Designed miniproteins, single chains. Designs and how they scored, part 69

Each design is a single chain, and the fold is of that chain. pLDDT is the mean over its residues in the fold that is shown.

## One batch from the design tools (miniprotein)

Design m2387
Fold by ESMFold2-Fast:
Structure m2387 (fold): chain A 96 residues (1-96)
Amino acid sequence: SEKEALMAALQKETEDPKFAALPVKPTALHTAARLGLEEIVKKWMEYLEAEGQEKLILVPDADGKTAFDLALEAGHEDVAERIKNYLEKKGLEIPD
């Protein structure tokens, strides 16, 4: 599917040697949240849940910002609310 191809492209970009040279690697979820890509955020959250790694949604970037923080700072309230609702559903707390 087109969405699956886009997710594969983002994952492949994360595996790029230029990206691997960064001292801290943002996850594809962080990048998608910052850019407001709601469907990609949703698919990544579903993937993490299926793998039993839903706590990775709370992993901060180099600046200590989670995907939730990045979505809020970029003005993507819909993405931030989706992340918050997912965390509440799983009984996870949003870090301060």
Scores: mean pLDDT 66

Design m2388
Fold by ESMFold2-Fast:
Structure m2388 (fold): chain A 55 residues (1-55)
Amino acid sequence: KIEELKKKYRDEVKELARKAQEEMDKSTPEQRYKIADEAEKKFEELMNKYKEAKK
């Protein structure tokens, strides 16, 4: 079911978001940009995995 894939995707997104937020809260402005960029890349990977499984 799509629901199972959606759950896995949300769990992974939530974990990445939590880690990125913790890093940003403790970082300098310059580092926040880098952390955000890296998080964006990881979110894109998750989105691609979800799209592939969604088919």
Scores: mean pLDDT 76

Design m2389
Fold by ESMFold2-Fast:
Structure m2389 (fold): chain A 74 residues (1-74)
Amino acid sequence: ALPSPEEARAALLAARDDPEALERVVLQIALQLWDAGHEAAAQALLDVAARWMRTGDVDGAVAEIERILRETYA
């Protein structure tokens, strides 16, 4: 089943102090979206991950991922 925006937020925040764990959580959500046919949303998540790796803005990345999921499920 696809994660809710709230479940995704909780998982991302639990991993926020570990960049490798955070990357794994983002990749897991992106793969679940891809398998469900939400390819554009999966790509948007990967783009957010690439941006946070450059900026270090974890809180901004979490908020953007939550927004992407909310818009995808609307």
Scores: mean pLDDT 81

Design m2390
Fold by ESMFold2-Fast:
Structure m2390 (fold): chain A 94 residues (1-94)
Amino acid sequence: MPSAEELAELEAKAKRLEAELEALKAAGLSAEEMVRATLEARAELLGVEAPSEEELMAKVLRAEAALRGESLTDAEIAAKIAALKAAVAAAEAA
């Protein structure tokens, strides 16, 4: 479990990033741009980085699952990434 200091830092970062994402949403970003901005904000909050968007998404999903006390398999990560891509494509088409 994260320490009290780590939780306080994550809460402060989460509030800042949430306000920033809300401002971007109000600015009328596309679904794809919102998903990317959300991924980058979550990666910053969790202190993870990767050279590709898919690797970054996988690391973010695993780190978030670990914070919830969950463990995700590679197959579950792949399924979540595929579902997100399909949802973005559907939103852009609508």
Scores: mean pLDDT 72

Design m2391
Fold by ESMFold2-Fast:
Structure m2391 (fold): chain A 96 residues (1-96)
Amino acid sequence: SKRVEENKKALLEEARRTLEEAREALRAGDYDKALELVETTLQLASALDTLGYVEEATELTREARELVEQLRAAGVEPSPVTLQLLEQLEEIGREY
């Protein structure tokens, strides 16, 4: 339905904006903000997966993984909660 597509679009736009803000924070050296925004992106990806938007959730999870690896390369370790959520979403994506 049009409403479902509009809601999906809004959620995807929020997730992509959050992801871009995470990239900007990482580039600026604001690692605490980058970590928070990566966690938010993964929470939004989890919400999309729960709603059945598996392909979109998988794409967001892949992009969040790239940011996690960039944070690690900068010497910053994500929280165990963030890593667990990332690994869980990656496992779900491998089933599709």
Scores: mean pLDDT 85

Design m2392
Fold by ESMFold2-Fast:
Formats: C-alpha cells, structure tokens, sequence
Structure m2392 (fold): chain A 59 residues (1-59)
C-alpha cells in the first residue's frame, strides 16, 4: 500500500535525521540500510519492517 510505503519512508527519514541510520526504501515494509545503529534496527523491526543491512568496505 502507498500508505505503508509512505510511513516506512517517513520513519527512515526520521532515523536519518537523528543519525541512527541511512538507506533506501525497497518495498512497502522493506528497507536497505548502509549504516545502522541497533536503535534504528529495533525501531524498524518493531514497526514490522524488514531490514537488509549493507556496509561499505572502508567503514
């Protein structure tokens, strides 16, 4: 649903603003993160969102 996707995008933007994680929405309840705190992972998963975490080789 568009509403579910918008809610996921909003939560991801809030987490990015707080410095907790950055990434992209890849589905209505699925995100890909390039940098993520445990707090960001917990909040996304509590909202029923699946998380795929990717790290840069130089991090």
Amino acid sequence: DAAARAATERLLAELATAGLGHGHVVGPRRVRLYDASEEALARLRAAGIEVDVRAFPAL
Scores: mean pLDDT 76

Design m2393
Fold by ESMFold2-Fast:
Structure m2393 (fold): chain A 82 residues (1-82)
Amino acid sequence: KLEKAKKLIEELLSKLPLSPEDKILVGNLALALALTEDEEEREKLLEEVRKELIEAGMSKERVDEIVETAREIAEKVREELE
C-alpha cells in the first residue's frame, strides 16, 4: 500500500509545474492524507500543516494552494487504492 501510494503521488506530481520545494511539501502531505483512513484525522492533519506553514512565514494564499493540491492528489490516490 505505501509503495503504491508513493508511486502514484510521484506520477501525479510529475504532471504539475511545481518547484522542488513545493513538490516535497505537497508529496509528503498527500502521502499522509492518502494513508489516513479517518476523515476527522485528515482534517486535523490539514489544520496542523496549515498552522506550521503559516508559522514558518508562508502566506495564507500559498498555504491554501499547497493544502488543496495535496488534498486533490490524496483523493485520487485513495480512489486508485480502493
Scores: mean pLDDT 79

Design m2394
Fold by ESMFold2-Fast:
Structure m2394 (fold): chain A 61 residues (1-61)
Amino acid sequence: SALLEALEDPSLSAEEILALLERHRDNPVLQAALAEMRRMLAAGASVEELRRAAINAVRAS
């Protein structure tokens, strides 16, 4: 998966990780994960926590 390969890039910022998922507007699993990740970011979650959540969501879709 090109998305999984992109998400495994350790140089990605939090905003770049969120932007990768935002491109998949019609995927309900990824959009639900994006909403949760935005809450996590607002609560002070690390980039690594966001990356893990994104990878788990892609693997679940």
Scores: mean pLDDT 84

Design m2395
Fold by ESMFold2-Fast:
Structure m2395 (fold): chain A 89 residues (1-89)
Amino acid sequence: MVDEEEFERDVRVALALMEVAVASISKNPEDQVEAVEKVLLRYRDDPEAVRAVMGAAKRHLPDEDVQRALERVIPKLTPEAAKAAREAF
């Protein structure tokens, strides 16, 4: 049964969104860029998770920090995840 795997995935994505929110509180641009980069790389083959993370990052962090993180991770994402990240930006 896949419901448990889906629940675990949803929990992991929620924790990732919290990491982005915590980075927004720090107000340190390097911490913000690094947090978004690490979270996006964690989900490098998951376009839906990447889209959710990008949405949260865009709402809570400066666009310039999100763009820097995105530029760093795009070559490391799968083509589908990279497309999702660009569309969400």
Scores: mean pLDDT 75

Design m2396
Fold by ESMFold2-Fast:
Structure m2396 (fold): chain A 74 residues (1-74)
Amino acid sequence: NAEKIAETYEKIAEKLLEKYPYPVRDFLAIGNYRLAADYYQKAGNPEKAEEMRAKADELLERSKIDREKFFANW
């Protein structure tokens, strides 16, 4: 059931944002929101898929994640 899978990834992303510290939570949440978007699209719910993509894009922009810069700072 694609819709059930999408809801699960959405809930995982929300849980990650609540439980883990910045910036790791944002990295993990972005991936899960994008998976949720893909499964909502497969379930025939493009409106919800767009909402999930928007949330992922907002987190990406807000966090200003640069993988090279992130690893260079360690």
Scores: mean pLDDT 77

Design m2397
Fold by ESMFold2-Fast:
Structure m2397 (fold): chain A 70 residues (1-70)
Amino acid sequence: SAKEKEKAALRAAVGKKYWARVNKLREENKNASLEEQEKKIEELSAEIDKLMAEAMARIDAGEAAPEVPE
């Protein structure tokens, strides 16, 4: 229960930061092709997925959750 709440809080925090980063990335690359914008978003998503998997594993191990980078 406590671990699941911690995981839910982490997912919510990551989701907010991810959405802000996606919006910024699209604005900074609005003169690029849609394919280039999508590729950059996919790269960001892959990076976050790897970090999330590691963070979730740490929570499951009873370690403190790492702080989400800004």
Scores: mean pLDDT 76

Design m2398
Fold by ESMFold2-Fast:
Structure m2398 (fold): chain A 96 residues (1-96)
Amino acid sequence: EKQKELEEVRKKLQEEVEKNRDVVKKVQDELSPLLREAQERLEKTKAKPEELKKLALQLYDEIVKRFIDELERRGLHKIAELFRRAVELEKEIEEE
């Protein structure tokens, strides 16, 4: 079942993140400017709530991709794989 697989993947991801907390924090720190730019873009965009949601999802996908790429670049291949699998399962369950 996809729901059960997602729960197992999330648990393994959390365990691996805790083991590699220092390196994961470095990846988060490197992505902080992108998160800030995304926030500023959302704040400056004068749009309907539905359009803002769409923009937020697009920015989220971009950040997720960069996060996975940076994890892989730093040798955290297992975390990158688990995170990618979790995102895939979430999309399959929610049809987004």
Scores: mean pLDDT 76

Design m2399
Fold by ESMFold2-Fast:
Structure m2399 (fold): chain A 94 residues (1-94)
Amino acid sequence: SLVDKLEELKERLEKATTVEELVEVIDETIELLRSNLSTFSPKTQALIEGAIASLEKLKKEAEENPEKFEEIKAQAVALVETLIMLVRADLGAK
């Protein structure tokens, strides 16, 4: 279900047409990761915390530099794709 939720968030990122929509999906992704942090191995938790920091930076950049919307959206999508792979790998190790 966590992977399914991340895939849904990725689709919402791809469909985002405004900075407000992009920021909303990034915030939901951060909240989902934080609320599930304890379910991951310690090594994966450190990687997820790094990804949360990257998402926070992308959110700030989108708000400060709306002209970079398409570039920031692409980076957010790529980061969520990496997170999906990371979560699948951690779950598969159980």
Scores: mean pLDDT 85

Design m2400
Fold by ESMFold2-Fast:
Structure m2400 (fold): chain A 70 residues (1-70)
Amino acid sequence: EKTREYALKLKAIGGLVAATDPNGELAAKYIRLGDEVLTLPEEEAERILKQVEDEVGLSAKVPAISPPAA
């Protein structure tokens, strides 16, 4: 199922973000989106995944500028 594949990618992104998100809020948000896309049409799931991929690209750049939080 394409939607399931998109959901798995979103959860994987959430796991990657968790390493740079000490509060876990962003990671939890992306993991929840992965569960939500399972209830959506494939086109909407793909759109959400692409939006999150863009956000993660920007977020990965932000930790490089900001000092790591304990």
Scores: mean pLDDT 69

Design m2401
Fold by ESMFold2-Fast:
Structure m2401 (fold): chain A 71 residues (1-71)
Amino acid sequence: TAAVREANRARLRAIMDAFPALYREVMARYETPEAREEIREKVAKERPDVSPVAYEIGLALAEALDRAEAL
C-alpha cells in the first residue's frame, strides 16, 4: 500500500524530471489573473477550504500520475 504509493511517486518524479515544463506551466497558469479568477470561482463553489494553487497543482499531479501508471 504505502510502498506502492511511494513507487508511483518515484515514477511521477521521473516523469516530472523529464518534463520540467509541466511544473513551470502549472505554476505560470495560476500566476495569471485570468487563470486565478477561474480557479478561485470553481474552488469556492466546491472546496472553499482548498487554495487555488493546491487545487491546480493537484489536478496536474493527478494527470501526470495517471500517465506514469500507463507507462
Scores: mean pLDDT 59

Design m2402
Fold by ESMFold2-Fast:
Structure m2402 (fold): chain A 63 residues (1-63)
Amino acid sequence: MEEIEEMKELGEKAIKEKDSTLFAKAVGAALRAVAISLETGDEKLLEEVKKAIKEINAKEKAA
């Protein structure tokens, strides 16, 4: 889903550039994806959000 892709791209860019504004935008995209998942009952979308957040956090810790 587009929100997942935006969250990953913005999150990775925020870590690379150390830009808190890009990080805030990534969080916004994640919250939108979670809201859509909860409204539609799409558990797969929720799992994709969780996975993307875990990947972003792993990259932050490795940096």
Scores: mean pLDDT 76

Design m2403
Fold by ESMFold2-Fast:
Structure m2403 (fold): chain A 80 residues (1-80)
Amino acid sequence: SAEEKREKVRELLEKKLAELREKAKSEDPETKAAIEQLVEITEEALAAKSSEELDAISERYKEKGEEIEKFFAEREAALA
């Protein structure tokens, strides 16, 4: 049960990493830099050795995602 849950989380993280790596091919330097930060956090999550470590990394991913979303929203507002 716990092992099956961990394997499922690993599959989801590997899929997310592949999607982020495709987005990191962006020609927009700010988009590329932002996505590369999410790639690094996702790679750390895949290397996590405990549930506690994974939870801490997941919280960092959420916070970084929110920072990135706010940055791009503010950038778009400034261009309008």
Scores: mean pLDDT 82

Design m2404
Fold by ESMFold2-Fast:
Structure m2404 (fold): chain A 96 residues (1-96)
Amino acid sequence: SFLSYEELKKILGDEELAEELLEKRKEIEEKIKNTTDEEKKKLLLKMLGLEARKAVAEAQLRRAEEEGDEEEVERLRKELEKIDEELEKIEKKLKE
């Protein structure tokens, strides 16, 4: 299920985040196609899910900042930090 750029813009409400997610998805899907290692494929699929979650959290953060919701901004920044930590761990494993 490949969502178009227009569908991603509509879901995220942000053109820049839609472009970034689409580009990241293409990079990860290409890596999946170019590997026969099932453990690496699992890590790449997990990375794809985390990148999608990151895009949603970034869109929510931008909205919360515009609305002045300080508690939601703090919650989303902590969520994004955890996602970035998980992505870094996956990237390190993929380089092994």
Scores: mean pLDDT 83

Design m2405
Fold by ESMFold2-Fast:
Structure m2405 (fold): chain A 84 residues (1-84)
Amino acid sequence: DKVIEEAKKNLERQKRIAERSHKLAKEAGVEFPETASAFDILVELLQEKRYDLARKVLEIWKEENPELTEAEKLLVKELEKEIE
């Protein structure tokens, strides 16, 4: 089932993005609940004006998602504007 296989790949990517984002935040002295997604971390960092960390989290997202949809590309572009 292609839908299940794609969902599983997406889940694995989200786990890697979350793990890398948590590690990055922890190394910078910022702790998040273990249940926080990479998106939750990114949004919180933007709200706290931690733009350097937000930029690094966004880079992790882009590395793990090389085949972004047009909608995802627009979201990434808007987030990049927010951290400028």
Scores: mean pLDDT 74

Design m2406
Fold by ESMFold2-Fast:
Structure m2406 (fold): chain A 86 residues (1-86)
Amino acid sequence: SIEEEIEKLIKELSEKGNVSEEQLRKLLSLFPSKEEALEFLKLLLTIIDLEENKDPESQKKLEEAKKKLEELLKKVVSAKTGKELE
């Protein structure tokens, strides 16, 4: 299920990065859908993996992944601020 995939990615990210499982769960609670939360986790893992590679192809993929992450985070921020101002 999508929830099982999210749990796997939370564990992988907490083991590889400087972010705790608790921090990731709090961030994921801000997403309007589980599908968007899953996409966010996949993008974070991709960015971490690509940052270890210094080849030009990996750098292009890293820039694309960072742009997608930024767009996804903008959607989360807009959804939260929009609901409290109306």
Scores: mean pLDDT 74

Design m2407
Fold by ESMFold2-Fast:
Structure m2407 (fold): chain A 62 residues (1-62)
Amino acid sequence: SRADDLTKQGVDAYSRGDRDRARDLFQQALSIDPDHVRARSALRGIDAGLSPDVIRDVLKDM
């Protein structure tokens, strides 16, 4: 889905060090699907200061 694609792009952006772009992409995914668990968890993780590796590992378990 578009929300899934935006979520993947957000993870990629965060892994490249672009936190602001990652947050924007996750927020866009949530605007399309407010119940998108991966996007919500990733955005929460960024706001909590989790590293890209930790966020990727958390999302891999979903």
Scores: mean pLDDT 81

Design m2408
Fold by ESMFold2-Fast:
Structure m2408 (fold): chain A 78 residues (1-78)
Amino acid sequence: SSMDEKRLKELLGELQRLMKELEELHEKGAPKEELEKIMKRIAEVLKKIAELDPSRTPILKKEMEELAKKYGLEPLPM
């Protein structure tokens, strides 16, 4: 539906903002606890995207693993 398409676009926009926030915090040398808070918010957004479009689930899981590796964090369940 058009509402699901709008919601998906909003979630993708939120994901982009959170990933930028995570990068900025990492560059500033923020504590691991602050990075983990943003990572948890990213995991929740990825779960919502997967619920709207389950065909994306393998790609979203890979994104979580790559993000965790990049920032020295543990990957979170989706």
Scores: mean pLDDT 87

Design m2409
Fold by ESMFold2-Fast:
Structure m2409 (fold): chain A 81 residues (1-81)
Amino acid sequence: SQELLDKMLQVVAKYAKEYNIPEEVYKELVRIVLRGVHNKEPIEEIEKRIRELAKKYNLSEKQKEAVEKIIEEIRKLVEES
């Protein structure tokens, strides 16, 4: 649903700002969420893509914490919908 997508994107934006996620990584996180929802991918596939993105960009420990918080909050949103 549009409401679920909007909430997911708000979660990504919130943690990207709080943890100073690089703009390029933030854009790729948004792309993963948008494509995953549009293609009706299982949440597990979206989570996998997000974790692979974090590995690819060699994020700091604090930025990796942000990624795991994004994953946790997105999972909760899907489970509550």
Scores: mean pLDDT 86

Design m2410
Fold by ESMFold2-Fast:
Structure m2410 (fold): chain A 93 residues (1-93)
Amino acid sequence: MLSEAAEHTRKGLDALYAGDGEAAAEYLRQNAEHSERAAEKSTGIVRDYLRKAAVHNRKGAEAAAKGDFDKATAHALEGRLYLSGAVTTLRQL
C-alpha cells in the first residue's frame, strides 16, 4: 500500500511535468485513497501524516484536473513529504 502510494506520487509528478493533467489527477487520487486506508490502520503521528498526505494529494488531483499545474505540483510535493514522514516514523517504531 505505502510503496504503491509512493510510486503513484512519482507517476503523478511525472504526468504533471509532461502536462498530462488527466493522468496526474488519476495517480494523485489513487495515492490519496491509499493514504486514507493506511491512516485508518495507524495511530498517532503516523495517522496524522497519512491524513495530511491524503488531503494534499486530493487537492493536487483537483488542481491537475482543472489544469492548474503549479498548484497541483505544490500539493503533490507536500503529499510526498507527509507520506515520507509516515514511512520514516513507521520504520523507527
Scores: mean pLDDT 81

Design m2411
Fold by ESMFold2-Fast:
Structure m2411 (fold): chain A 63 residues (1-63)
Amino acid sequence: SLEEEAYRAGYELGKAGVPPEEAARIVADRVGEELTGRLSVPELLEKSEAAYRAALEGAREAS
């Protein structure tokens, strides 16, 4: 699912040392491109939040 893909991408970015805010932005941009940019603002925020949380977990594991 797109949620699982967003989470995985955010986690890998966080593990690689990308800040959670930047990881969330990168993942939201990628998801938006895949879906022709027709996602609503709330949907984009939900994907960003999932990526942000995943990036925090990835960063924690890398420590």
Scores: mean pLDDT 68

Design m2412
Fold by ESMFold2-Fast:
Formats: sequence, structure tokens, C-alpha cells
Structure m2412 (fold): chain A 87 residues (1-87)
Amino acid sequence: LEELIEKLEEILKQLESLGSKHSIVQRVIDLIRAAIRHIRENAPAEKLQAILDTLELLKTILPDDPELKSLVDEAIKIIREVIELKK
């Protein structure tokens, strides 16, 4: 679990470096921060699922930036792994 949190924090650092290029990056950052907080607080899987659903929706409207798309895809994958570990 800690390893997955560390991966999400690494993604946050990379997204913060991209934040000035696209306004949508701040929304992605806020969602990933919320996910990390919920994981640390051992929140129910439903809280993480709501964040995951919102990230997947935001992914459909992302600008054509392969780095941003890759980081969002990786965050989605990690959050799914955390949800599976809670089942």
C-alpha cells in the first residue's frame, strides 16, 4: 500500500511540473491528492471509486499532451489497484 501511495506522490510531482501548461491539470492534481488522503485515512473503497470515475471522465476531455495522458493513465491504474486491495 505505501508503495502505491509513493507512486501517486511521484505522479503528483510530475503533474505539478505540467500545471502551468493546462488549466485541467489542477483538477487532476486535486483529485489525486484527495485519493492519497482517502488511502491514508483508510476511507471506504466507494470514496476512491468516486475519484476514479471522475478521473476517467476528465481523461476524455484532456488536451492532446502524451505526457499528461500517460500520468493520468498511471494514476487511474494505481487507484484501481488500491480499490482491489480493499475488496
Scores: mean pLDDT 81

Design m2413
Fold by ESMFold2-Fast:
Structure m2413 (fold): chain A 74 residues (1-74)
Amino acid sequence: MVEEIKEAMDRGKAAALAETDPAAIRLLRDLLEHEGREAVEELEKQGDLESAREVREYLERVVAELDAHLAAVE
């Protein structure tokens, strides 16, 4: 589960990093952040706090990379 979530985030990150249109990057970044937060919330509801923390930390890193890319192409 956690590895599948990370692989999905990596694919989303790769797609966003391949974009040069700021609007497209922002849309993909926001979609990835939203979906990642939902995954964290579901893990927390299940009581899997360790997996939730791992996914949240991974999401924060991915979002930071996309924010840096967005700033660079803006």
Scores: mean pLDDT 84

Design m2414
Fold by ESMFold2-Fast:
Structure m2414 (fold): chain A 57 residues (1-57)
Amino acid sequence: SSGLSELDALKKGVDNVVEVYKEAGVKKEEIKKWLLSLAESDTDEEIKEHLLKLAEE
């Protein structure tokens, strides 16, 4: 959608990468590991929460 906030744009970017990985046949466990690694290194709580939610699918 037009006019996304910077945080919403970052979240959408992560969502898109996850979809690309799923379409490419990357294992769910590998995607989860990647998301958890990103969440561990991020200092933004909102982005961290989004990453953790995706990992808990």
Scores: mean pLDDT 77

Design m2415
Fold by ESMFold2-Fast:
Structure m2415 (fold): chain A 75 residues (1-75)
Amino acid sequence: VTEEEAKEYLEKFEEDSQGVIEYLRSLGKEELAEEVEKIRKEYLEKAKKAKSPEEMVKVLKEGAERIQKFLKENL
């Protein structure tokens, strides 16, 4: 994994997770949107503290999977 690949994955995670939050808000599901925002912030902080591109991608993948699981359980 290169630094550029890790940055592209970070950007995609930021955009995809924000899109989910905006979609939930458009449905009036503000409480679910707030929980997704909390997960997003947690994993973005972890990703920014990652000391390698490989670690950053791993953290972002875990964040995406956690959001996906949350949506499957609550939608």
Scores: mean pLDDT 85

Design m2416
Fold by ESMFold2-Fast:
Structure m2416 (fold): chain A 61 residues (1-61)
Amino acid sequence: MPSREQLEQFVDSLLASIRRHAPDASEEEVLALIRAAAELQQLSEEQRDYMLARARERFAA
């Protein structure tokens, strides 16, 4: 079961990958990709929502 720290690392890794391969992706597209990654990893709704919240914070910064 991934920890909060592991979920943050996963979000940061995904964001870095998305920025490298699709630098013009919108916030909506990025959040959709993160949601899909959480589903692929069979994460809970709480874990998915945590990842999405962390991604939104990084987008706002």
Scores: mean pLDDT 81

Design m2417
Fold by ESMFold2-Fast:
Structure m2417 (fold): chain A 92 residues (1-92)
Amino acid sequence: MTPEERLRELVRLAAETVLELADQMDISPEVKEEIRKLAEEALRYADQGKVDEAVELTIRALDLVIQHTKDPRVRENLRAMRAALEAARAAA
């Protein structure tokens, strides 16, 4: 797997994770909609090969879920995903 392919796969994993979590979270409909929009757009850009834009949107979606989650395990896991995404981006 190339560094770019790895970064794209990590974007997909993170975006899918935040979509699943947002659907299950007790947060406002407006925040759920923003998370969904960011994650869906990140997946679209990843599919188009716009990896840098996909990473930026994924990080923004992760940050919103981290900010609004009440589950410390979810928060810690998402922080780890965010750090992995930043490290993968720096290596690409």
Scores: mean pLDDT 83

Design m2418
Fold by ESMFold2-Fast:
Structure m2418 (fold): chain A 89 residues (1-89)
Amino acid sequence: MSPLEKALEATKAVLEELKAKAEAGIVPSQAEADALLGRIDPDNAFRAALAELLAAWLSGEVSLDQVLAALDTMIAAVDDHIARLRARE
């Protein structure tokens, strides 16, 4: 597994943990959000997008349905990138 593939799998794990919390109706604390973002490489574009989503979710600016839709979109994008990396063999 390449270092980039490992970074994408780590990003996917963070997104899936957040989706599980959202589906359970649980809003993460600021400390939990910071810890989860810390698991993603700071140069990763998904980290910036996720930080914006988390800020909006924690402030109540977005609905649960909007959070779930955004997380699903990000997970699909990460899965597509991993699949393309694996196809390159």
Scores: mean pLDDT 80

Design m2419
Fold by ESMFold2-Fast:
Structure m2419 (fold): chain A 68 residues (1-68)
Amino acid sequence: KIEEVVEEALKAYKEAIKEGKSLSQAAAVGVQAALQKAYELKLSKEERDEVLEKSLEEIEKMEEELKK
């Protein structure tokens, strides 16, 4: 459930980067995808907060690798 939302966020982030969006724009796209998926899965407020936090952590890790 949480893993599925995080995977969707990372997929959207990678696609945005490939389309030429900035890292900050791609992160926003990833977060938007995570929220959309969380709403589709009808997650509670607490679950949505958790998946958003985990999605941001994984996006930050990927951003660090891309900056090398």
Scores: mean pLDDT 79

Design m2420
Fold by ESMFold2-Fast:
Structure m2420 (fold): chain A 95 residues (1-95)
Amino acid sequence: MLPTLDISLSVENIVNLMEQYVDDLINRLRQVGKLLNLTPEQQKIVEETIKQMKELLEQFKKDSVGKSSQETVNLMRQTYDQITKIVNDTLLKIS
């Protein structure tokens, strides 16, 4: 039983939260790249990952049109899982 966090979020608020999440994660990946002194080849891997994350975010926004808040939360969860997978795969490649 989750304590009652009845955060009734609008679709717009859910989309905005997802945008902030993706932006924060992109900034974190770039900071990791600076700390690791990545090669040009590794930097290209990071930028390709950032491109894929942005494409997933744009698809999420497109798919959220005409959805309920609950459907948008479910879509957010699926998009989150996909982004988490590609970020983890990228961290393994640049380590």
Scores: mean pLDDT 81

Design m2421
Fold by ESMFold2-Fast:
Order: structure tokens, then sequence, then C-alpha cells
Structure m2421 (fold): chain A 100 residues (1-100)
């Protein structure tokens, strides 16, 4: 069985261009995949608000691990890697779930 961690990531962009959204989605996915113990990562991006000329998005980041222990060990490293991205405003840790 696999274990999944879901993280909520607030992203601020200077435009609502589909290409810029796709580029930041790819950067988030690659940052998560670079963390040891990560098997797979998926990113869904939702528009949240426009404020002071910036476009805010919620990215839902799902990360798969072989074991629950690897998920727990990787979560703070994933959070740190995502916070290092210039577009990322905040990262919220979700629950670790066992996949069937």
Amino acid sequence: ARFRTTLGVEVALDSDDEEEITAVKRRIEQAALAVPGVLDAGVLVFFDREENGKFYYLALVSVDHETEEEARAATPLIKQALLALPEVVSVREGRIERLP
C-alpha cells in the first residue's frame, strides 16, 4: 500500500496567464519530486482571489510514499522546498492517508 500526504500551498502570481500557471505548477511538482522518499507528486491549482494587482491561487499538492514513516520524514522537507519557491506565500500540512 502507498501513503499520501496532501499539502495546501498559497501561490501569488503577477498574471493570470495559463502559461505562467502551468510553469508554477511544474516548479511545485518538481520541487516535491526532488525530496528523498517521494514516489510521485500531483498538483491541482485553483483560483482564490485577485488582490492589489496579484493573482492568488491555492495549489493542492498530493505526494505519494512507500511507507507512513517515509511520509512523516519527507513532509517537513517538502514544506521547506515549496517555501523556497519565490511564488509560494504559505504551505499548510494536511493529513497522511493510507491508499488502498
Scores: mean pLDDT 87

Design m2422
Fold by ESMFold2-Fast:
Structure m2422 (fold): chain A 99 residues (1-99)
Amino acid sequence: SAAEKEKEIKELQERALELVYKLAGRLSKLLGVEIYDLSPRSKELVEEGKKMSEEEIAEIVGELEKIAKELKNEEVLKGIEEIKKKLAKALGIPEEYFK
């Protein structure tokens, strides 16, 4: 069971990192800043994020919140809640999209 739990945690961490790069891509586009020194895979994820709709980005934030809950990380959960508020205010994404 310990090895299975370690694998699940690693898979959740890798998924969270992919979602973070997609969010970074969306923010990069909206702020007019460029992210440099990316690996080919990270660059692909950032470029994918730039193409996402407000609803798709809200779904990604929701998935990150679920991962943070599963990892029992209260600090990351608080960070995601603040990001939801900041995205709603600064980027014009309604908070109700983060259901």
Scores: mean pLDDT 75

